# Designed miniproteins, single chains, continued (4): the designs that were tried, part 22

Each design is a single chain, and the fold is of that chain. pLDDT is the mean over its residues in the fold that is shown.

## One batch from the design tools (miniprotein)

Design m12736
Fold by ESMFold2-Fast:
Structure m12736 (fold): chain A 70 residues (1-70)
Amino acid sequence: SMEEERRRLVEQILRDTGQRISELVKKNVPSEEIGLVVRDTVEEIRRVIGELSSEQAREISRFVQESIKK
């Protein structure tokens, strides 16, 4: 379904972003710059799947932020 396809696409974006953040962390990139990657990722997801609920947006943001800490 369209919902399942959007879910898979969001998961792929999150996976790709997680890999990018991991690489930036290994290079000791400042947290402020990593924060820009998080922001850009949230905007990309919003554009792909349309308007996100506040809860969905917060959940996605939390997941990406947790990836930065590792």
Scores: mean pLDDT 71

Design m12737
Fold by ESMFold2-Fast:
Structure m12737 (fold): chain A 90 residues (1-90)
Amino acid sequence: GKEEFEKAYEEAMATLDALRAEALAAGDGGTATMVDWARRELEELAKKGKEEAEKSKDKEKIYRETAEKVRKAAEGASRVAAEARAWHAA
């Protein structure tokens, strides 16, 4: 439901904040910028998902689908950041 979505969103944002801090500490401004873009995409997904859920007959379904999109976006950003770091370490 809505609480599950809010938890997923908070966890995704925390993941991005950690990735950004690590990138900045490593002097990797490019990865930090990519994470900032991912953060803005998560904020937009959450906003649209909330608006759609409130207008929907099946609010729980929309919240579940939005939570999944938010999780996948955070996972995608994490993967890209990990790949960038692997290239710099190799």
Scores: mean pLDDT 81

Design m12738
Fold by ESMFold2-Fast:
Structure m12738 (fold): chain A 82 residues (1-82)
Amino acid sequence: STELMQRVTKIMQEAMKNPSSLEVLQTGLDELHRLRAEAEAELAKAKQNGDKKTEAELQMLLTVLDSSIALLEQRLKELQAG
Protein backbone atom coordinates (compact mmCIF):
# COMPACT_ATOMS: atom_id res chain seq x y z
CA SER A 1 0.00 0.00 0.00
CA THR A 2 2.81 2.49 0.88
CA GLU A 3 4.60 1.51 -2.36
CA LEU A 4 1.40 2.00 -4.40
CA MET A 5 0.81 5.39 -2.71
CA GLN A 6 4.38 6.45 -3.60
CA ARG A 7 3.71 5.50 -7.24
CA VAL A 8 0.52 7.63 -7.25
CA THR A 9 2.51 10.56 -5.78
CA LYS A 10 5.18 10.27 -8.52
CA ILE A 11 2.53 10.17 -11.29
CA MET A 12 0.79 13.27 -9.88
CA GLN A 13 4.12 15.13 -9.49
CA GLU A 14 5.00 14.39 -13.15
CA ALA A 15 1.54 15.58 -14.28
CA MET A 16 1.89 18.80 -12.24
CA LYS A 17 5.35 19.48 -13.80
CA ASN A 18 3.82 19.03 -17.29
CA PRO A 19 0.24 20.39 -16.90
CA SER A 20 -0.11 21.20 -20.64
CA SER A 21 1.33 17.93 -22.00
CA LEU A 22 -1.44 15.69 -23.36
CA GLU A 23 1.08 12.80 -23.57
CA VAL A 24 2.20 13.12 -19.92
CA LEU A 25 -1.40 13.50 -18.65
CA GLN A 26 -2.67 10.54 -20.72
CA THR A 27 0.28 8.36 -19.64
CA GLY A 28 -0.39 9.34 -16.01
CA LEU A 29 -4.10 8.49 -16.37
CA ASP A 30 -3.30 5.10 -17.92
CA GLU A 31 -0.91 4.34 -15.01
CA LEU A 32 -3.48 5.49 -12.39
CA HIS A 33 -6.11 3.17 -13.93
CA ARG A 34 -3.61 0.27 -13.79
CA LEU A 35 -2.82 1.07 -10.13
CA ARG A 36 -6.55 1.25 -9.34
CA ALA A 37 -7.08 -2.26 -10.80
CA GLU A 38 -4.03 -3.51 -8.83
CA ALA A 39 -5.35 -1.91 -5.60
CA GLU A 40 -8.82 -3.49 -6.12
CA ALA A 41 -7.21 -6.94 -6.63
CA GLU A 42 -5.09 -6.50 -3.47
CA LEU A 43 -8.18 -5.29 -1.53
CA ALA A 44 -10.06 -8.47 -2.54
CA LYS A 45 -7.12 -10.59 -1.26
CA ALA A 46 -6.92 -8.58 2.00
CA LYS A 47 -10.67 -9.12 2.58
CA GLN A 48 -10.32 -12.87 1.87
CA ASN A 49 -7.40 -13.13 4.34
CA GLY A 50 -9.06 -10.97 7.04
CA ASP A 51 -6.15 -8.48 6.89
CA LYS A 52 -8.05 -5.47 8.28
CA LYS A 53 -5.00 -3.15 8.31
CA THR A 54 -4.23 -3.75 4.61
CA GLU A 55 -7.97 -3.50 3.78
CA ALA A 56 -8.17 -0.04 5.42
CA GLU A 57 -4.94 1.15 3.73
CA LEU A 58 -6.15 -0.03 0.29
CA GLN A 59 -9.57 1.62 0.78
CA MET A 60 -7.74 4.92 1.48
CA LEU A 61 -5.52 4.35 -1.57
CA LEU A 62 -8.60 3.76 -3.78
CA THR A 63 -10.08 7.07 -2.56
CA VAL A 64 -6.82 8.89 -3.48
CA LEU A 65 -6.73 7.09 -6.87
CA ASP A 66 -10.33 8.09 -7.66
CA SER A 67 -9.56 11.75 -6.82
CA SER A 68 -6.30 11.68 -8.83
CA ILE A 69 -8.01 10.12 -11.87
CA ALA A 70 -10.79 12.75 -11.72
CA LEU A 71 -8.19 15.56 -11.56
CA LEU A 72 -6.23 14.31 -14.60
CA GLU A 73 -9.43 13.59 -16.58
CA GLN A 74 -10.65 17.15 -15.89
CA ARG A 75 -7.26 18.60 -16.94
CA LEU A 76 -7.22 16.54 -20.17
CA LYS A 77 -10.77 17.71 -20.95
CA GLU A 78 -9.73 21.37 -20.45
CA LEU A 79 -6.72 20.99 -22.77
CA GLN A 80 -8.76 19.22 -25.48
CA ALA A 81 -11.48 21.94 -25.29
CA GLY A 82 -8.89 24.78 -25.63
Scores: mean pLDDT 86

Design m12739
Fold by ESMFold2-Fast:
Structure m12739 (fold): chain A 74 residues (1-74)
Amino acid sequence: SIRDYIRRRIKKSKTIPKDLHDAVQTTIMKRIKNSPDHMKFTVGSITFIGIEGDIKNNSAYIDKLKAIQKKIKA
């Protein structure tokens, strides 16, 4: 499934901190949910690449992911 594909890709990432894996997956899956069925895999992949780039280049984005992670654990 697309969920399992995204989960495995996140776990193999050298860029995404382990404590933020759930936040990243939630962000990607929310984007996929709003996409046409034939585009879900493409949208998921593009969103994953974008998140890795944002984590590397934007410290404020990490703070946003931490906020999402706290909501998931609440």
Scores: mean pLDDT 83

Design m12740
Fold by ESMFold2-Fast:
Structure m12740 (fold): chain A 64 residues (1-64)
Amino acid sequence: MTYTLVALEDYEAKSPDELTLKKGERIVATSLEYDAETDTLTITLPDGSRKKLPAHAVAPLSIE
């Protein structure tokens, strides 16, 4: 299953495990994990790497 997310706002990564976002950017992920305590979404990219981003900064565009 593949998820496509779209960035709703710009976000600058604060650590190597975070993803930098530009408004309107599309992000493809093979998994999504939500952490309600920090409002953080952890995604697995197609290359197998895991990245974190603010959950409120993205919206699902498609799921396949």
Scores: mean pLDDT 78

Design m12741
Fold by ESMFold2-Fast:
Structure m12741 (fold): chain A 87 residues (1-87)
Amino acid sequence: KSLLGTSITLDNGKITMTTKLEGLTEEQLKEYKEFLEKEIEPTIKELKKRGWTVTGVTIEVSNNEKKSEKYIEEIKKLYEKMEKELS
């Protein structure tokens, strides 16, 4: 079973992100990383610039392809960047 579930909640200047990465292939994780970089990161960056804060980030990872560890690590770094950095 493969599960990619992402929820981003925007509420009164607060951003909460929850992501589940389960049973995904290297290709699926690469696509998700590209989606985060192109669509999500610029939006979060703009909201943070306007005074919004990231108050919660949850990433659940299970049963993914071993060779996908690189993309999982890169996704975690993108989440850390979105949570802690404005750049």
Scores: mean pLDDT 75

Design m12742
Fold by ESMFold2-Fast:
Structure m12742 (fold): chain A 98 residues (1-98)
Amino acid sequence: EWRKATSFEEARKIEEEFLKKAKEMVKNSDPEIQELFKQAEKARPSLVKSAYHAAYLALKLGDKETAKRILQAAADENFGETARLHNEVVKKAEEAKK
């Protein structure tokens, strides 16, 4: 539960866990996603945490196109678009739970 992190260190550990899982999914994904993930990692991690979370959720749902869009927006440092796509993926993830 990423949003329930009580400290910066706890949030960092949750983010690192997302990155590990995202990297495993990326290894089995489209080469374009692999390149976009590398570009997003070069951005400042503190500003792209929601991008990593949203891309991980999109990949877990099998939505590679949304994952590419999120990672591209993060690589371009377009955080407004990243936040919009994050909200979209969260809604899809909530629907998948029902």
Scores: mean pLDDT 66

Design m12743
Fold by ESMFold2-Fast:
Structure m12743 (fold): chain A 93 residues (1-93)
Amino acid sequence: MMVIRIESPSSRADLEAAKEMINASGLGEATLLDDGTLEIRTKASLEQLKAAAKTLEDSGLAKSEILEDGTLVIKSVGDMRTVASLINAALQK
């Protein structure tokens, strides 16, 4: 499984809403960590993660980095519901 970690200054309520959107899509299992990081465990390939990262960066909503272990780290500056929607769309491709 691949891992996505999202760091955002968004409210806990917005992070919880994003978590529910991702879980409802069936594309990953999202958990909101105690430090405010949203962690998504997904069956998506590394290429799908790269596509998600590119979509978010092209939208101006986040900066992303793929770590050596294959973890995608997203630093979001946009609305978390929009970010979750774009991740779901990218992982469906």
Scores: mean pLDDT 79

Design m12744
Fold by ESMFold2-Fast:
Structure m12744 (fold): chain A 100 residues (1-100)
Amino acid sequence: SLADEVIEALETMIKLLEEKLKDPSLSEEEKKAIEEQIKLNREALKAVKEGDYETALKIIEEALKKLVEQALKSTGEVQGFFTALGAEYKEIGRLIKELL
């Protein structure tokens, strides 16, 4: 189902973020930003599983906003990582809107 696709995308996002936390080049600010992204993705995943698509969309939009703010303060490969995640959030948000 479309909801299952959103669940899989959010679970994949969490795994990517958890793996990125192992990167020794991350600043403390970047680590905190990634930890916040993991928290928001887990909250969005819970909302989707409960059928609360309005709450899930709001969480993903907030996650994207915070991610863009951090990307502007990062450089190199870390900035590239945050930029790529932003594209994924836009796709997840589009799928959630189809569930509304």
Scores: mean pLDDT 91

Design m12745
Fold by ESMFold2-Fast:
Structure m12745 (fold): chain A 67 residues (1-67)
Amino acid sequence: MDIEEAKELGRRMAEALVAAGHRGAELVARITVDGEEREVRVRLEPGDSAAEAQERLERAIEEAARE
């Protein structure tokens, strides 16, 4: 998936996990940047709000896209 697709999916997953009352989760995504597949791993902390989880996911995806 491209970076924007990964961000959108990540936002939805973060909202769903927070709504379900997660006690900590690790999300793994594979993104495609300039034809290269890159793996992104993000640890969500217990007690993260949906906004905090989304920000953490977007930051990790953007960082992976720069490498």
Scores: mean pLDDT 72

Design m12746
Fold by ESMFold2-Fast:
Structure m12746 (fold): chain A 70 residues (1-70)
Amino acid sequence: SLRERLERGLELAKKHEKDMPTFAEAARAFRLALESEDEQVARAMARAGINQADNGDPKAGEEMRRILEE
């Protein structure tokens, strides 16, 4: 489900947020996405966070994108 994918993305972001500021922004975006009742809004919020992670770490951004797209 989308919720399970968002939760996995959040856990990945949380794992690295202490050491990488771009992951803190991604974690925030995934938390907001999980609180959204609209699937399109949730996906847009998650994608915005993934773009922030990608700017700092393209490999991490790609992993988060794959989690969301599965």
Scores: mean pLDDT 77

Design m12747
Fold by ESMFold2-Fast:
Structure m12747 (fold): chain A 55 residues (1-55)
Amino acid sequence: MALSPEARALAVELVEAAPRAPSYAEVAQALKDRGHTASPAEVEAALKREAIARA
């Protein structure tokens, strides 16, 4: 399943704001703490898609 546009935007922001590269599991947990449903695999797919789109 794909992340919602809001969860995907938040995942990108969390990675960009982090002082170190967070794991996909850490990003998924942060999304859950903020009320979004996310698995590490969904976070990985969304972030890879965004990286390709921005490259």
Scores: mean pLDDT 73

Design m12748
Fold by ESMFold2-Fast:
Structure m12748 (fold): chain A 90 residues (1-90)
Amino acid sequence: ITEEEIERGLERAREMAEEIVKKAEEAIKKGDKEKAEEYLERLERLVEVLREDAERLEKLGHTESAERLRELAEEVEKRLEELKKKLAEL
């Protein structure tokens, strides 16, 4: 795996996370609890995948890239927890 491929993967992951967050926020705003739960579940899965990918990159010696993926996973997890709190108020 190249640094360029890792950068593309990070950018794609950020874009995907932002899209899911936006859809979750829209579902919460509409009071669609079931749809909001589906998007939060997708976001939770994305956090898991990012952490798994970070572990894999670290084993391959890409320590800095692994750290960047963990940072992204932490950012996404914080947004997920905020969305869960909003959903619980519905």
Scores: mean pLDDT 84

Design m12749
Fold by ESMFold2-Fast:
Structure m12749 (fold): chain A 94 residues (1-94)
Amino acid sequence: SQEEVLAELNRRIDELLAEVERRAREALSLKDTDPERALALLQESLELVRAEKERIERLIEEHNMSPRDARMVLGSLEGLEQLLEREIARLEAE
């Protein structure tokens, strides 16, 4: 059902958000002592977000999800992508 698909997508997004938060926290702790590792963790996180966004876009299309539900799901990932891009740029400028 569409409700089951939406629930599974939300679960995957929550897991992705938790993993990215963990990596970002680790990156922040390494910023002054190992900036190359900090940058690598953020770049890996950005790649994970982009890959999952691509998978979710395919699932939205395949299951003909409502535009409203699609925007909510993708909006969370787009926000996370923008935050990671900003933090990467900040570290690269140091």
Scores: mean pLDDT 83

Design m12750
Fold by ESMFold2-Fast:
Structure m12750 (fold): chain A 68 residues (1-68)
Amino acid sequence: SGAEEMRERARAAVEKWRAGETDFSEEELELLLMALQREGRLEEVLALLKERGLLDEEDIAALEEAIA
């Protein structure tokens, strides 16, 4: 199923991240962020979004308040 396939790809993205790799495709990054959100690792999600420039200042402030 598509959901199972996405979970497998998300696991691969998490393994790549844990291995210290920094070269992520857009799809890999999206799957990594989804996996980290499911684990409640909001600080890691915020750090990745900031690093990749995927958030504006208002979104960053809102998320920092939500996880504080």
Scores: mean pLDDT 72

Design m12751
Fold by ESMFold2-Fast:
Structure m12751 (fold): chain A 85 residues (1-85)
Amino acid sequence: SVAEEAARYVVERMRELREQGLSSEEILGRLLQDLALRIMEGAPTDAIKAMQRVVNAAYKGYQEGLSIEEMIERAEEVAREFVRS
């Protein structure tokens, strides 16, 4: 589904940016930019809501003082909620 693809995109994007050596703050900033771009491009509401939920999980982890690895784990947990076999 578009929601599943959007949720996976956020997790994959976090991993890519981490591998490029970006900080937690820089990664969150890029995810917010990606979300804004999808909204401006008129992406489906289900995709936008899925991205918002996954990004929010990562941001909450950041606010709790978690490492980038733990933030990615939180994002993956939420992204799995959108997976249907």
Scores: mean pLDDT 86

Design m12752
Fold by ESMFold2-Fast:
Structure m12752 (fold): chain A 61 residues (1-61)
Amino acid sequence: DADVQVGIALIYEGIANILERKGDYEGAIETYEKASQIAAQADPVLAKELEKRREELRKKM
């Protein structure tokens, strides 16, 4: 169910944001990767946005 997959991806994005704010960049990157993978088929625009955020965060490390 695409709607359920998008919802799960948004929950993981929220977790990644918390990890990022705590300075756990490694944990945030892994969580964004999970969110992007879950969103990939259901919402490819969201998946690309999550992937871009992961890449930007990796550059900050």
Scores: mean pLDDT 82

Design m12753
Fold by ESMFold2-Fast:
Parts: structure tokens; sequence; C-alpha cells
Structure m12753 (fold): chain A 84 residues (1-84)
């Protein structure tokens, strides 16, 4: 699942839940390969490889869908930092 991919990558349950909800709200039903892509991309983000993470989102979902995922991800990370 999207939630488990973000948790397994090392993100908090708050960020993982927000991303699962965001992707569901977009009407996107990710394939297993796309879920693996979310895991790899979000793990690269935590390792400080932000540009590589965003490139991996784009490769997995295409530019338009990836931009929406990136926007939701940036918002989820930002909101957690402000509320914690």
Amino acid sequence: SVYQAFVNAGHSQTVASAMADAIRSMGVQPTDDQIQGLYTASQQYLNGNVDQAYQLFTQSFGSDTAQRIIDAFQRAVYDQRQQS
C-alpha cells in the first residue's frame, strides 16, 4: 500500500497517512511498480537526495501526476514540521 511504502521508507505515520489520502483523493490507483517507486523516491528524499527523489516520482507516474504527488508530499512534510 501507499501508506506502508512511506512507513517502510522511514517516514512518520502522519506523512504516510497524508500521502495515502492525497493519492486516493487524486483518483490514482498505483500499480505495484509505482508503489515501489514511491518507496524508493521517498527513501532518497530522507537520504537528502531531493532532486533524485523528485526525478523518481516523475519516472513512476509521469510529469503531471508526479507534480501533484510532489506537491502533496512537500505539504505533508511541511505540515508535520509546523505541528510537531
Scores: mean pLDDT 83

Design m12754
Fold by ESMFold2-Fast:
Structure m12754 (fold): chain A 80 residues (1-80)
Amino acid sequence: SLLEKIKKKVEEAIERIQKIMPKASELEQEQLKSAIEQLKKIIEEIEQLVAQGDFKKAAELAEYTEELLKRLEKWLEYLS
């Protein structure tokens, strides 16, 4: 399902953040922790939209999340 695919991508991103976190500066660690919290909130919103039957908004938010993950991946490559 759409939800399972995006949840897996977010979980993989969080694992990558956690792996990089010990090498990051204190400021970068706070930014990375904030990114994890935002990703968790987005997944909760997608789950709520799916539960309400609002598959169109759920798909739009999932697409937005994939774009955020691509930007995050570039940042994580820079930090690595």
Scores: mean pLDDT 85

Design m12755
Fold by ESMFold2-Fast:
Structure m12755 (fold): chain A 88 residues (1-88)
Amino acid sequence: IEELIKELEKLKKELEAAKTPEELEAIALKIARLIIKNHPNVLKGIGYALQIIGVIVELRFFGMSLEEAKARILEIIDDVIEDLKKEL
């Protein structure tokens, strides 16, 4: 759990630094994959990853701005980190 939180905090900083939709999408997919593979609750991990994928879909196909997509994914990451800290 501690290693997952550490990697999520690192990827959160990378996501904040993303300047293009393509950079944001690549980092967000890394985050979703990390969550699916390492979350102690499999169903919660899938749920969080699907939320992130949903933001990517809206960014790509439905006119969501880069700023809005970044903000939504950062909020999802914060929710994951808070959830994981409660399991420690």
Scores: mean pLDDT 81

Design m12756
Fold by ESMFold2-Fast:
Structure m12756 (fold): chain A 64 residues (1-64)
Amino acid sequence: MEKFPPEVQELLEKIENSDKDPVEIIREFLKKHYGVEVTEEQAKEILDELIKRAKELGYEVKPK
């Protein structure tokens, strides 16, 4: 079975437990770990794909 890398698992936990906008969490994560600046629209697409993959892998994600 495939699983997310530890940094991605931490990202999912932060999205679930944080009161911040998940899109902002994704943007901050990508800039901090990959040095990539993305638009809000690009971050939303990444978030949607991440949630889809997390569900397929059995992770529980509850975005706000």
Scores: mean pLDDT 71

Design m12757
Fold by ESMFold2-Fast:
Structure m12757 (fold): chain A 65 residues (1-65)
Amino acid sequence: ATIDPSKVVGEVELPGGKKLVLTKDGKVFLVDADGNVLRELTSEELEELSQEVRDQLKKLFLKGN
């Protein structure tokens, strides 16, 4: 499954060709290199992200308003 581009606020690249996709409703999805949605990140997984990645997601969400 792919995410509707109109709902995407921004993306953060991850090592290994995967990326995190932030949506307008504040959800974060793990996406593969082909754009396929692997899963939605849990609050536990969000806390395990590096500080840099979390800061990028926060900036994208705030600027998307």
Scores: mean pLDDT 76

Design m12758
Fold by ESMFold2-Fast:
Structure m12758 (fold): chain A 84 residues (1-84)
Amino acid sequence: KREEILKKIEELLEEARRYIEEKRPELSELDYEILLALIDMVRGIVRNEERQGKLDEEFLKETERIVKNIKRTAERLVEEERKR
């Protein structure tokens, strides 16, 4: 069902947001804002795909990859900030 895929995507995006919030004390203000903006951008893409009837399991897998990349970016930014 389309609604089931949408809920899974929303759960993935919320998981990414919580992960970034947990890393907030170790991130610069700018990096934190950029990471949240990336999540908002992905939400925009999800809404667009939903309107076009393209919200399928393939798109769910792509969202999983994007969320993993956002988490990896957050980890890298934390490590870079620690070196300063």
Scores: mean pLDDT 81

Design m12759
Fold by ESMFold2-Fast:
Structure m12759 (fold): chain A 82 residues (1-82)
Amino acid sequence: SREDVEAIMNGLKAAAEAARIREEAPSLSPEERRRAGVRLQDYGRLLAAAGEALRKQGNEEDAAAMDARGREATALGEELLA
């Protein structure tokens, strides 16, 4: 469906943004880390939605990869907010 395609595309963008935040994390101020942590929580949700869309299409391997990236983004977000 169009919704599933959009979820996958949003997930790919979220993965790229989460990777960028991970690379920048050591150089962020405490306030920037808190803002990044909130964004990573949002990216985790987008990546989870992409995983669900991929599973509906029978792409279980890619779905598992998106789910793993989503969990990683959420975990980093929690870490940056602590």
Scores: mean pLDDT 89

Design m12760
Fold by ESMFold2-Fast:
Structure m12760 (fold): chain A 93 residues (1-93)
Amino acid sequence: SDAKGAFAEALLLAHNDFSDAQAFVDALRRLSAGEIVAILREHVPAVPEEVLERLERALRENDVETARRLALEIASRMTPEQFRALKQALLGR
């Protein structure tokens, strides 16, 4: 129903890794769009800045469809190890 939740759920689905799924969704919902982009920049350096800028806008504007599409693009640039590190970083906040 919200862009942050849709983004989180799409990442979980793309990685087929549902461990701590609800906690991960809830953690992303608590962060600002800028904080989400900052943590992604740290943990997924392969994502182009233009993609992060588009994501920040989609999250700020609550554009669910765009956030879901960008989650798939970002997931394709992540290793399973990077996704686990991202989840740990978010759950430790």
Scores: mean pLDDT 87

Design m12761
Fold by ESMFold2-Fast:
Structure m12761 (fold): chain A 108 residues (1-108)
Amino acid sequence: DEEEAFKAAGYLSLSILLRHGEATPEEVELLERLIQDFNVELTPEEKELLERAIRKTVRRLLKKYGIDTEENKEAAIKLLLELFKEKGYENVGEIYQELVNWLKELAK
């Protein structure tokens, strides 16, 4: 499910931002709602907020590995969404590990 994959990628991204003290109050509130009910219906504004959170988190990871380009950002976002579509949101730890391993290989 494409919408489920998007929400799962957003959940992971918001969680990473919160752990680094970089989440806004609105992002923290959205994360809390997703934790309570993953099937919550998102407003257009909340969907845009999740999209921005995904982009911010992917950019942070790319910068960590020294490969912060627009092309790598788009590829990483696409991979993250495809992994969530294939494996489901319950496999978030495995999906994050696969993304990090892909980034490490790309940085070689």
Scores: mean pLDDT 83

Design m12762
Fold by ESMFold2-Fast:
Structure m12762 (fold): chain A 98 residues (1-98)
Amino acid sequence: EIKLGGALANLELAESYIESAAKADPPMSADLLAQARELVRHAAQTARELKANGDTESADEVVAKLEQLWRRSAALGTPDGEALARETRDMVAEIKAQ
C-alpha cells in the first residue's frame, strides 16, 4: 500500500540519518537527528492512521521498525539520541495502546 510503503521509506531514511549522526560532531549530529525525528513523527502518524482504519498488520510493521530505530538512537549515548529514542518509544506505546 502507498501509505505503508511511504512510512517504511521514511523510517529507512531516518535510520540513515541516525547512522550519519553517530559519525558526526555537533551541530551536524543534532541537525541529522532533527531530520530523523521529523521522519519518525510522520511514520508514527501513518501507523496511527493504519491502526484506526483496521489495518493492524501494516501498523505493526511500522511499529517494529520504530522499535528498531529507538534502540539505535539510544545506542548513540548522546542527549539528542536519547531524546529521539524516548519520543519514539512514547509514540510506539501510544500506538500499541490504541
Scores: mean pLDDT 85

Design m12763
Fold by ESMFold2-Fast:
Structure m12763 (fold): chain A 71 residues (1-71)
Amino acid sequence: DEVVEIIRLQASKHVSEEVAEAIAEEAREALEEGVPLEVVAKAVQETIREAVKNDLSAEEARELLRKLIEE
């Protein structure tokens, strides 16, 4: 819960609020499924980087984050 809010706040510094919320919600799902925080944090950082570089939509950001977590 608190970790998800921190992820949203960090993402919102770099991307739109809509994209930041999408990233945070996908991260929440992964954490609830038992994915380690270290793996989620790394995937979130990579997703934010790609979202900034390629102007990803909320849908595209969620898909990328999911792919990075699941390999």
Scores: mean pLDDT 84

Design m12764
Fold by ESMFold2-Fast:
Parts: structure tokens; C-alpha cells; sequence
Structure m12764 (fold): chain A 72 residues (1-72)
């Protein structure tokens, strides 16, 4: 569930509030949905799957970085 994923994020980044962790978890779900559409449109090409996975990881890392900085 979204809450379980948010709890996992908060355990890895304890400086984040639960609300911030929920926002990051929701962002991850949205990024996965968009990536899934692109992967499906590309006929599940492994190269596209890899690139989309790397893009999700980068966007998540940026969101976490920003949230940590805001949690001063």
C-alpha cells in the first residue's frame, strides 16, 4: 500500500515527515504509471524499461533531496 511504502521511505530518510514520505510515495506511483505506458507503447523493449527505470530513480532522488533540505 501507499502508506507502507511511505513508512519504508521514512525509515531510510528519518529526517522526513510521514506526510513528505507519502508525497514521495505518490510521486513514485505516478512515475511508474507514466513509465508503464511508455514501456507498453514500446512493446516492452528491455532498453526502454531500463531507461525509464533510471529516469524514475533520478526523479525520486531529486524529490527526496528537496524534501530533506526543506525538513531543516
Amino acid sequence: SLEVFAEQIQKEYPELTFEQALEIAELYIKLQEEAGKKIEAAGYDPEVEKKEGEEIQKKLEEAIKKAVEESR
Scores: mean pLDDT 82

Design m12765
Fold by ESMFold2-Fast:
Structure m12765 (fold): chain A 85 residues (1-85)
Amino acid sequence: MKAVIGIGYTPTASQETVDKALEAARKIAEKLGLEVVDVFEATGSNAASAYRKAKELVEKKGGKIVGSTIVLDENGQAAAVVGEI
């Protein structure tokens, strides 16, 4: 079965924070036996907006949310959502 990942992050989020969120989301997909076929990114003004954008990216592609992760640091926030398609 296949998955897409949506990543939403704040403008101040470090690349390390975004990469950690993506790695965690890929591990969720791997544990569920899902092949990640695409990754979509968007910026949100805060944590709630970032998560909402990640969710919207997945739902727009017909993905059913099967997992999510949020990474927080002093430089910003990144949310990643895994959707099964």
Scores: mean pLDDT 83

Design m12766
Fold by ESMFold2-Fast:
Structure m12766 (fold): chain A 68 residues (1-68)
Amino acid sequence: EEEIEKEIERLKAELERVQATMDYFKKLYDEAEKEDPVKAIPYRILYDFAQQEADRLKKRLEELEKEK
């Protein structure tokens, strides 16, 4: 139980970091799109990758919270 709680806290911190990264790439995407839509493509890809990682972390958190 204590070990599960520590793991949940660690994953929540990781998720917060990934969400901040997504916000950062979204900002870069918006700025790049104003100049040249083609320059925005790499930031869109990075955002999508970060979103997939966030979804994975959310699923793992949900599984661990059900084990409590």
Scores: mean pLDDT 81

Design m12767
Fold by ESMFold2-Fast:
Structure m12767 (fold): chain A 67 residues (1-67)
Amino acid sequence: SALLLELLRHELSKLVSEEQAEEITARVGAARDEAELEAVVAWARKQGLPEEAVESVRRLGRAILAG
């Protein structure tokens, strides 16, 4: 859902740089299944994202995959 991706980008922009929010949102939007989403989550942790940002990626990423 484009609306859920926009919500994710907005939530991330409160916690990380605009460039990081865009990159993470693009990667979540490209994920086709749970395994690809978990790869994005692992990448986000490697980039040093705070815990609340990582949780938003996982929670909203799962909602995006479900819709």
Scores: mean pLDDT 85

Design m12768
Fold by ESMFold2-Fast:
Structure m12768 (fold): chain A 129 residues (1-129)
Amino acid sequence: SMRDQFIALLQQLQQATSLDERIAILEQIRSLFESLYGKDPVGTMIYLVIETLIESKDENISAELLLSVLYYAGLLLTEDEKFKSYGVVLMGGTLAVAKELGLELKIDEKVRKLAEEAYKRFLEEFKPE
């Protein structure tokens, strides 16, 4: 399943020892969601979060950081009545994956900024007209 592929790539991300390797794995994860981009709000938000992380080139890219940003991006989606149910789905799915991997979600200033950047891109993409 796509979920099983996502979990396998997150496990590879945990074993990665260089920024270039972590970015290459994020590009593979982004590719899993490419078919959902512009069609499904959850898949589009996941795609945009991963793209934002790739563009950041942050030395601290990790499975924990990715899942923390996805969780907060889901929370931001719940603030828009149009996307509220999709935000709940993204938050719940992210918590389930984090629990399966034994990872703690940490919402700090870095996570909030990355999620807000992805959310702004999402709102531009799904604006009327």
Scores: mean pLDDT 89

Design m12769
Fold by ESMFold2-Fast:
Structure m12769 (fold): chain A 92 residues (1-92)
Amino acid sequence: MSKEEIIKKLKEALDLLKATGSTHPLVQEAIKNIEKAIEALEKGDYETAISYLRKANTLLDQAAKDPSLSPEFREAAQKAAEIATEVARELR
């Protein structure tokens, strides 16, 4: 997969998370980590990008398992985590 396609997939994950409108700390931190991963990819720093994606995936996995969050939110977090995991695997 090209760098452009990877960045596009990460932006789709961001759109899913932002569409929930959640101010929950786990989601805000996941969004920031995905944004930092995109910045690292644009600079050609793949190792830094993978590190941020791993952090985002951990936060999203926690959000997906949090019963205080809405089912719609947990579903968005799970889908975003799947995208982040796939992208991190392709960057190896």
Scores: mean pLDDT 80

Design m12770
Fold by ESMFold2-Fast:
Structure m12770 (fold): chain A 66 residues (1-66)
Amino acid sequence: SARIEALLAKFPEDVRPALEEIVRTAKNADEFTKGLVRLVVDGRLDNVPVELLRELAKAFEEELSK
């Protein structure tokens, strides 16, 4: 998805590959959420704006609905 790719480009370079892996491998919203929770627990999203995470989740849900 062009929207997801554009959103991922706005994330810090150090966490971007991990988010790309989650987007590529998650088959449903639950798997996507589990991937994000792992990054949160590891402290990898501490400096990421919540608005950017919300937009990524929305874009992922829109792709699942197509």
Scores: mean pLDDT 81

